# Ledger of designs, part 108: designed miniproteins, single chains, continued (2)

Each design is a single chain, and the fold is of that chain. pLDDT is the mean over its residues in the fold that is shown.

## One batch from the design tools (miniprotein)

Design m7971
Fold by ESMFold2-Fast:
Order: sequence, then structure tokens, then C-alpha cells
Structure m7971 (fold): chain A 132 residues (1-132)
Amino acid sequence: KKKEELIKVLERGKEVAEQSEKTARDYLERLRAAKESGDTEKLKQVADEGAKAFEENASRLREVADELLKVGPDSKEVQLAAKTLRGAAEVYERAAQALKDGNVDEAIVALETARDMLRGAKQLLEEIIKKL
């Protein structure tokens, strides 16, 4: 059934959004702690690791957004969820670039935005599933 395929992709989207939101929260804590410590070597290590993690998360968010649009092309709510996940991917890419440029403060602001967008996407995906 088309409904069963849609539910499966919505559940996957929710899982990816939840995991990506957790990644944003974990790196927000680690970057803030490293910055407050004044340990420039530790800050560089967290930044290098974070940039890679954010690029990987952006890729996964784009992939699941594309899957959502394939299984629910006529749903405005599915389109909004996919747009929000793609937006979060773009914010993660900006956070990764900010870290590569040594702009930790810009990366922190971007991660706060990505966290909030992913929380919103998760809630929207949960509401879509409830209606099915």
C-alpha cells in the first residue's frame, strides 16, 4: 500500500531529524565548553570533528527529504517537512564552513538554528504520522 510506504519514510525522516538534532545539541555543548576553557588545541579538535559530522548530517537530511517528496508529492505537510529538513541541511553546511574558517561563534549560532529547525521537523513528521 502507498500508505505503508509513506509511513515508513515518515518514520525514517523522524529518526534522521532526531539523530541530527542530537548531533547539534552535542556539538553545541562541546564547542561552548572548549571555547570557555580557552584550550585552543581542544577547540580545533572539536571543530575539525564537528565540520565532518555536520557535512555527513547535511547529506542524510537531503537524502530523506528527497525520499519524502517521492512518496508524498501531493501532501503540503510532507512538502513542508522536506523543505525544513533541506533548510536544516543548508544550516549544517554553513556551520561546517564556519568551523573550517575558524569562526566558532558563527558555527554555534548556526547549530542553534539547525537544532530548532530539526525539532520543528520532528514535530511536523509526528503529526503527519498521527493522521495516517
Scores: mean pLDDT 89

Design m7972
Fold by ESMFold2-Fast:
Structure m7972 (fold): chain A 83 residues (1-83)
Amino acid sequence: MLAELLRKAAEKAREAGDEELAALAEETARLVESLPEIPVEVELKVAALVLMAIVALNEGDTELARHYVERAAELVREAAAAL
């Protein structure tokens, strides 16, 4: 589910013309799929951030969406480093 949400954000970013944001969301989705487990609290925080990014993209605010996706990516990378 989390990787699916990240791919949805990537699709929305591509529709908005932000290929770099789309690439970041896709990379984060692949990282999520590569991890054997993510702590539930991290998964919930990342899901909330990605949902907020999708809302921002729907409103045309690609800058705000980028901040949410970057924060989500940081949390996933921190979880990966702890494994």
Scores: mean pLDDT 84

Design m7973
Fold by ESMFold2-Fast:
Structure m7973 (fold): chain A 75 residues (1-75)
Amino acid sequence: MEEAEKYEKLADEYRKQGKLAQSATAYVNAAKIYEKEGNLEKASEAYRRAADDYEQLGATPLAKEFRKKAEELEK
């Protein structure tokens, strides 16, 4: 849990600084760790936040990919 939470805090800090690419990467790292731990709710949320960052960057294919991952984890 500590490692995933570390990446979430890092992502939030990057987002506050407008560093959306770094924020998205940190959210993806957090999501992967939550997924390994079986915390599908937090994994889904982190993937959605990464998708939002990629959408704002204009990286639409990546945004769609991570939104799909989030949706799959909710079922």
Scores: mean pLDDT 84

Design m7974
Fold by ESMFold2-Fast:
Structure m7974 (fold): chain A 65 residues (1-65)
Amino acid sequence: MKEKIKEEMEKKEKEYQKKIDELKKKASEASRAGDRKQMQEYVKKASELLKEMTEFKKKAEEEIS
């Protein structure tokens, strides 16, 4: 059971990272266009996804423990 949870965590982590990377690219593009507000919004969304990923990892560790 523990090994399967670890593999699922790694898979989910990669999915979150891909979404975060996309948001970071959009933030970079907004920054280059001079749209500071859009840049900050994309950065905030990326931060929220990072929190979700961290929460998922914590929850999985708690279930194992």
Scores: mean pLDDT 78

Design m7975
Fold by ESMFold2-Fast:
Structure m7975 (fold): chain A 59 residues (1-59)
Amino acid sequence: DARELAEKAAEALKAGDYETAARYLAEALGWSFEEALKMVKSGDYEAIERALTRAVIEA
């Protein structure tokens, strides 16, 4: 489920594993891996948290 994927993405992000975080985030939100990776690498943590929260709410 998107909720479980969002939690795994948040955990990977805290570990500094940006590729794993992007992969889970893309799957949770139905985004492309490349779009998710750009967001994660942007350093806009607030935007990343909002995206993860949206994935959980929409699950």
Scores: mean pLDDT 76

Design m7976
Fold by ESMFold2-Fast:
Structure m7976 (fold): chain A 64 residues (1-64)
Amino acid sequence: SAENKERIAEALEQAGRESEQQGDYKTAADHYDRAADLYESLGDTERAEKLRKQAEEARKKAEE
């Protein structure tokens, strides 16, 4: 259901933030991309685009 997808997406966003706090930027990027996929499937394009950008920023930090 849409409600279940929203809950999963929110959990993935939180997991991404927690991974960033721990310095695991690769895992953070993966979580943000997965959350973005779910928001995109729900029609929330703006939230999905924001999360894709966060994932890209996390990937850049992982390369440092």
Scores: mean pLDDT 87

Design m7977
Fold by ESMFold2-Fast:
Structure m7977 (fold): chain A 66 residues (1-66)
Amino acid sequence: MKEFLEVATREVLKEEEDPNLAVAAILRGVGYALEKDYEGAIDAVVASIPDPEAAERVRKAMEEAL
């Protein structure tokens, strides 16, 4: 969990320049991850990223951290 959330936070902050939007995306993912729904966490974070290419990069990084 900790490494998964660390990777998610790092990749979202790298792709999303607005820190408020980045925090909102991470908080959505944290809710799912706390329930051990890692697929839901990835989907929630990725759905919060408007750039499809950036979203795919974040999805892959989070999946590799599982």
Scores: mean pLDDT 73

Design m7978
Fold by ESMFold2-Fast:
Structure m7978 (fold): chain A 70 residues (1-70)
Amino acid sequence: MEIIMKEAEAAMYVIKGAVYLLQGDLEAAKAAYEKAAELFEQAARESEDPELAARAEAHARAARAAAAEL
């Protein structure tokens, strides 16, 4: 349950990052994507399900890449 909640929280930070990016706040967008990546990385480490872990890792990489573009 905690893993699913961390993924949901991470997804909310991805949405916040996209909103900040649309507003032109690159620093806030970067911070939001970095926070999303941290939460997805935590979900991947705590998941005992290899499929859920792989999904969380993929989402973490995408969030890190989004932050790196800013």
Scores: mean pLDDT 82

Design m7979
Fold by ESMFold2-Fast:
Structure m7979 (fold): chain A 84 residues (1-84)
Amino acid sequence: LSRRQELEAELALQRMSLSVAKLTIEKNELSEEEKKELIERLERNIERARRLLEEAEELGDEELAREARELEEELRRLIEKIKE
């Protein structure tokens, strides 16, 4: 796979993880411990999205960079919703 294809695959996997997290929060009543674990996982995903953004910018892939920024923003919003 090209580096771009690898980054696209990573973005897709992270988006799937975000969708699963959103569904988990919507469909399940989470304990405080489960919320803490989910927040820690989402914070790690934010770090990964930031690295994806940096690499996309280095490649000059504006679309991939935009999608990575959107992913980071969605992850941050989800964490705030969990903390409410």
Scores: mean pLDDT 85

Design m7980
Fold by ESMFold2-Fast:
Structure m7980 (fold): chain A 57 residues (1-57)
Amino acid sequence: GGPLVLELQQRLSAAGYPLKNGITAYFDDDTELAVIAYQLAHGLSVDGIAGQATLNA
């Protein structure tokens, strides 16, 4: 959890990648799936890990 997870969830939601449980500030399975979907759509490495590249894409 923490501010980085909250920012990631807000960015994913704003980019059209909805979170089933909403913005919880916890890195759950729904957040990981949204990260993977975002990474696929933006041509990033698909690893399910929220890094600087994912946040800046």
Scores: mean pLDDT 69

Design m7981
Fold by ESMFold2-Fast:
Structure m7981 (fold): chain A 76 residues (1-76)
Amino acid sequence: DALRRAAEAVVASEDPFEIDIALSLAAMEAQIAILAEDKEALREGAEILREAAERTRDPEAARRLREMAERLEEAA
């Protein structure tokens, strides 16, 4: 559930520094899921990231979350 916590932190945070840390954590968890080759985790992770991208107020964060989701979908 680390990916969900990181994605929710991106949505909840208003501080650019906190958003950047949360995005870095989400990227790390996404990469771990890809390396683990767990197709269910990849699909769930992509859904979590896409929902966070729709809910975040930061357009750059939304773009990064969508890119991560696309990578997870491609790996699944």
Scores: mean pLDDT 84

Design m7982
Fold by ESMFold2-Fast:
Structure m7982 (fold): chain A 80 residues (1-80)
Amino acid sequence: MLSPRERAVLRALYESEKPSLTVRELAERLGVSQATVSRTVRRLAARGLVEVRPVAGGERLVSLTNAGTAELRRWEREEA
């Protein structure tokens, strides 16, 4: 099952108007450290729920996969 932090990352990506967010932007939106986001994102990427791409300037872009969207929606249906 998704932890609350993992779910918050997936939701932030899903609700974003941008196709991807940097680790810094996710940290700012969630009010947590970049180290916390980086660790959470690595776990989500290992499960295939997000993709991580390096970009010019040393930042990493995080994007939601179809599997990540399905997992988030499944959890949200369980709350309804």
Scores: mean pLDDT 79

Design m7983
Fold by ESMFold2-Fast:
Structure m7983 (fold): chain A 67 residues (1-67)
Amino acid sequence: MKKVLIVRDKDKERAEKVAAKLKEELGFDEVIILVGATSEEAFELAKKLMEEEGKEVYLVDAAAYEK
């Protein structure tokens, strides 16, 4: 099963930093960075990937990891 990380933040640099760190530490197959997306938009993408494509999805708010 493919592991996908979705990182949401309004700050692109922070999102990219968090995504890179988590990919190295936890070994995700795919990383998707959503800059300026709402929680609802990120959740709908995660739902689509899980329900339609059978992927294991982890949704992260980058602000929770950097501050």
Scores: mean pLDDT 79

Design m7984
Fold by ESMFold2-Fast:
Structure m7984 (fold): chain A 60 residues (1-60)
Amino acid sequence: SELQREVDEGLVRMASWIAADGDRELAEKLYELGLELLEKGESISEVVKAIFEEAKRLKE
């Protein structure tokens, strides 16, 4: 549903901000990744996991 999509996008934005730990450029990149994964039909839990894994990869 449209409401569920809005909730999922909000969760992706929040997860991206937390994972980026104050890095605004990283937060935007993670948000874009999360939206792409949602569009591909990934579950919200898999999307959040991917966001944190990508953030860890980019910080190393």
Scores: mean pLDDT 84

Design m7985
Fold by ESMFold2-Fast:
Structure m7985 (fold): chain A 90 residues (1-90)
Amino acid sequence: ALAERLTFDFPPADIADLAPEELAARQYLAFGEALARRLEELGRPELAERARELGREAARAALAGDPEAAARALEEAVRLAAEALREAEA
């Protein structure tokens, strides 16, 4: 979907700096889902589910007024996806 693609292209941290918490939470969920789809394409459904959970954690943290916790969850999701993508290309 367009929203999913845009969220993946725009890092959640940039969106959180510019948008209200509710919009940030939506983008974090979409980001986790976009990463999950990418990981499923790489044949890693376990990592896909982990990416979805990290997106949900980031969204909940943002809504709870804990942007640092949200950023930590997003950093973990990005690291997980980057490592999986590098391994798939190797």
Scores: mean pLDDT 73

Design m7986
Fold by ESMFold2-Fast:
Structure m7986 (fold): chain A 59 residues (1-59)
Amino acid sequence: SAVEEFERSAEHFASLGKEELAELAREGARKLRQAPPEEVAKLTMEYLDRLAELQKKLK
């Protein structure tokens, strides 16, 4: 599920010392867990875009 993928991403980023990315991924997982089904796809895309942009900056 998207929630599980964001949680795995958070653990992975944390293991690499990338705490900003880890925190953003945890926020995404939290938001997705609380979202109604109709919002899940939209929130998933929003958080994937935010993670991609942050990752480019933190390279």
Scores: mean pLDDT 83

Design m7987
Fold by ESMFold2-Fast:
Structure m7987 (fold): chain A 77 residues (1-77)
Amino acid sequence: SMKENREKALEYLKKGNEAYKKGDLEKAAEYYEKAIEYGKDDPALQALGLSNLATVYKDAGDYEKAEKYLKEAIKVG
């Protein structure tokens, strides 16, 4: 189950990156949130998902959420 969760986290990170590249910040955030959820047993994947989510919120102009997720990424990784 941990291996399956890790594979799902990687899949959602990839989908989030694809959504982000096309400028779909809402879908990018949704996919990164799923990556964080499935990656909870993998600190490196959690940190990556949180860092990417912080970038999405920064690009959306939500600097408060961007700072929050960046701090969480530093704490986990």
Scores: mean pLDDT 89

Design m7988
Fold by ESMFold2-Fast:
Structure m7988 (fold): chain A 64 residues (1-64)
Amino acid sequence: MIPVIVVVDDDKEKALALARAIQRAFPLTVETVPVVGTLEEGEEVAKKLQERTGSPVIIIDLSE
C-alpha cells in the first residue's frame, strides 16, 4: 500500500515546496501529497484518501 502524506501550512508556497520534495524523495511509495491551509482540512482530506486507498495517512502540520 502507498502511504498518503498531507501537508498543512497557511504559507502555501512553503507547504507546496515541502510537498514537492516529499513526492520526489518517495516517487514509488507516495501517490499524492495534498496541501491544505488548516489541520481540519488536512484531517478531512486524509480521511477521504484513506477510505479511497486503504493506505496509512501521515499529517505534517506546519501551521505554528
Scores: mean pLDDT 71

Design m7989
Fold by ESMFold2-Fast:
Structure m7989 (fold): chain A 65 residues (1-65)
Amino acid sequence: GMKEELIKQAEKLAKEAEKLAKEGRVEEASRLYDEAVKLLQEADNPPAALAARKEGEEVLKEAKE
């Protein structure tokens, strides 16, 4: 259903954001993580949205050196 599609897209965006963060493209990575969280909120899945936000914060911390 639509919720499954939103979750799948959010996971894809989070993985792309992680790769961008590893490349030092922190601003773009941050935007993709924000979009992933919004998609999870649209799917009415607050626990998944919270988990994605936490994961994004950790990855972005590592990327900033």
Scores: mean pLDDT 78

Design m7990
Fold by ESMFold2-Fast:
Structure m7990 (fold): chain A 99 residues (1-99)
Amino acid sequence: MKVLTDEEAEKLIQDTIDMLRGLGGQPKFEWSPYEKASLAALAEVMELAGNTEGAEALRELRDNGEPEAARKAAELLEEAFEKDPEKMKEALNKVLQES
């Protein structure tokens, strides 16, 4: 079952990239359990899309909240989405069905 439309999936990915870029230079991150789960889900999306480096960057951001990890995660997520937007949207819907 498709959880998000193509437009909703694209917006979620882009909003996440914009949010992560906006966190660049923050001295610390404090994540709610929901935000940690969201970062874990996005790491699974990147892994499923074949982007292990992006998945690791999102996991590092989740666990340590470092500004450099946020910047790297945003860059890798944007690159993955630009290279194969359909694969990224499909992976996101699959992860949301399972989580």
Scores: mean pLDDT 73

Design m7991
Fold by ESMFold2-Fast:
Structure m7991 (fold): chain A 59 residues (1-59)
Amino acid sequence: DEILKLINSKNPDIDKLIELLKEAASRGDVESAELIANYLKSHGREDEADYYLGVAKSL
């Protein structure tokens, strides 16, 4: 899984994770969106994480 590979890397690209979160949200992929959002929340990107997770759940 590309998402898990990025999260487990030594220096995850936060901008890449946000891009993947937007993609997951647009597909209604709640599982992937939650995984990415949880990581982003722990790294100071809570507002973006909450917004796109909400989009994923609304589909």
Scores: mean pLDDT 78

Design m7992
Fold by ESMFold2-Fast:
Structure m7992 (fold): chain A 73 residues (1-73)
Amino acid sequence: VRELIERARELIREAERKFEEGKLEEARRLAEEALRLAHEAAARAVAAGDLEAEVEASMLAIHAAVLLTIIKK
C-alpha cells in the first residue's frame, strides 16, 4: 500500500509540473494514473484495515480528481 501511495504522490507532482509547462495531455495522463493508483491503494488499505493508509489514499484520489477538473479539455 505504501508504494502505491508514494507513486500516486509522485505522479501528482509530475502532473502539476506538466500543467505548469502547458503540457495538458501529459498532465492529464499523469493525473489519471495517479487517480487509478490512489483508488487501488485505498481499496487495499480498506481490505487490510489500515485506516491511516485509507485516509491518505482517499486524499490523494481527491487531489488527482481536482487536478483533472482544472486540466479540463
Scores: mean pLDDT 81

Design m7993
Fold by ESMFold2-Fast:
Structure m7993 (fold): chain A 90 residues (1-90)
Amino acid sequence: ALEYIRKGEEYYKEKKYEEAVEYYEKAIKEAEEQNDPLVAVAKLNLGKAYAELGKLEEARKAYEESIRLAEKFKMKGVVEEAREELEKLE
């Protein structure tokens, strides 16, 4: 999962948001198969990429799923960042 997250972040920094989405989706699939807490991080990053693409409802859903997973895995920093990003969609 981490390798796909890192590649998605590289595309995100290059403003290639659709390619970033593709790699974050790959990270999510791998993390879900492994019950890896990085699924919460990948969903947060997916939300950010969707927000940059103007896909605000997809971004909202991704942030909400990130919060749920981050709470499950006790990742307070991810919960706080995802909540902040949800407020920015306003």
Scores: mean pLDDT 87

Design m7994
Fold by ESMFold2-Fast:
Structure m7994 (fold): chain A 95 residues (1-95)
Amino acid sequence: AEERAREAALAAEGAARAAEAAAESAGATGAAAAGAAAAGAWFAGELAGGEAGEAARRAARAAAEGARAAARGDAEGAREGAERAREGAREAAEA
């Protein structure tokens, strides 16, 4: 159980970093990478459950939203998604 919680927190951190990179570069490659990281975080969160899993799923959803914004050229939406993903990653690490 603890190992799955740690994996969820690491996946959430990865999703937040990818979303932040996508927001900075405003590129299709960054958006695709953030989307993939978000999917990983979501699945890790489903497997972990509990507080860490819920936080990882929130980070994943925010990263996916940021990735879609970046793909559309919406720099503000991409930044907001990255900020929410970072919050979810912090919550997952603290759980």
Scores: mean pLDDT 84

Design m7995
Fold by ESMFold2-Fast:
Structure m7995 (fold): chain A 60 residues (1-60)
Amino acid sequence: SAMDEQTKLGLQIQKDLERVKSGEATLEELIKEYEKKGDKTLATSLRMVQRALGSSPPKP
């Protein structure tokens, strides 16, 4: 079956979270890298995950 871009996005987020869980990277570092690459979708998605995991909502 063909994977669309949304499926690839979800898989990439899962891989990034595995790296964060293993201590290879932080969410902050990954967000910064995606912003520099111009990948707004991945950067925004990871920011949302960071906010959810942080329990205290950061200032907008």
Scores: mean pLDDT 74

Design m7996
Fold by ESMFold2-Fast:
Formats: C-alpha cells, structure tokens, sequence
Structure m7996 (fold): chain A 71 residues (1-71)
C-alpha cells in the first residue's frame, strides 16, 4: 500500500495524470473496506480531474469522498 501510494504521488508530481489515475483506482480497490482511506483517494482523483479540466469527474469524485467520510 505505501509503495503504491508513493508511486501514485510521484506520477501526479511528474504530470503523468493518466498513470496517477490508474494507480489511485488500484488504491480504491485495495481500500474497499476502509472508507476514510477511500475518501482520501477520491480527493486526490478530484484534484487530478480538476488539473485535466474534467469538472464533471472532479465533482463526482468529491461527492464520493463526502459519502465515504459519513461512514
């Protein structure tokens, strides 16, 4: 998990948003039983989608993060 997070963050910092999205989606699967960790990943996805100009996907990711924090 820690290694995958580090790789995802590195991809984001390098501007490789496609790779960052792929790695964060894998983290969502890994954290399926941890709502708070899923919420953190959704927040990162929202930030990436904002960088890409995908306002709708950014909004959707933020909503999923909020739902996860309520659990």
Amino acid sequence: AVELISEAVKAYNDGDYERAIELFEKLLELYKDDPKKQANVYMMLARIYQKLGDTEKAREALEKAREAYKK
Scores: mean pLDDT 81

Design m7997
Fold by ESMFold2-Fast:
Structure m7997 (fold): chain A 82 residues (1-82)
Amino acid sequence: KEEAKKALEYLRKAGKALREGDIEKAIEYLEKAAEYARKSGTEEGKKAAEYAEKAVRALREGDIESASRYLVKAIEYAEKAI
């Protein structure tokens, strides 16, 4: 499933950006991940998109800890959607 694989690629890039302290880049990658996860057409992809969107919201509110937890959940569901 090409969309689910793209979502996972962007989630991994978001995680790297977070580790590097690049919050703006992390948000960009999470938004792209959510788009591809939704396009996967799977229930797991839908859950991955939901958690990626929660991570974006947490980052915009300055809650890095919650964003990190949501990112882990998004990756878990994106892997199941492949």
Scores: mean pLDDT 87

Design m7999
Fold by ESMFold2-Fast:
Structure m7999 (fold): chain A 74 residues (1-74)
Amino acid sequence: MYTKEELDKEVEQALIIIQAAVIKLAADRSNLPEEVKKKIHELADKAIDYANQGKLDEARKLVEEASKLLEEGE
């Protein structure tokens, strides 16, 4: 059975994975250059990999970087 701490970590992991997937979909629907979309996908995929490894701080940083690229179009 999940302890509160285990549940909180599982929820955070799931939220990071969902957020990364949403960012990938948003990038595909954006008017951003193909190279920028590819970079966003690479960052989001790395975030999912780190989240699956339990490296939630690293995963979150990658999601934030991907989100910034999506918003700034750089």
Scores: mean pLDDT 80

Design m8000
Fold by ESMFold2-Fast:
Structure m8000 (fold): chain A 62 residues (1-62)
Amino acid sequence: GAAAEAAREAALARLERLAEFIKSQLPDAEVKIERVGEDIFVLTVKSKDLEVEETLDVSLLL
């Protein structure tokens, strides 16, 4: 419903702010957020020395 859609949009906006924060702390890091399910997102952080990929369930943020 509309409430669930609004909550999902809010969760995505929160993840985007987190990505911006990570970039501010690690200026050479590339941060990407991809949606792979209804409430499942993949956060990828790539730096010169490390590549990290984490799966996030945003239903925990709703």
Scores: mean pLDDT 74

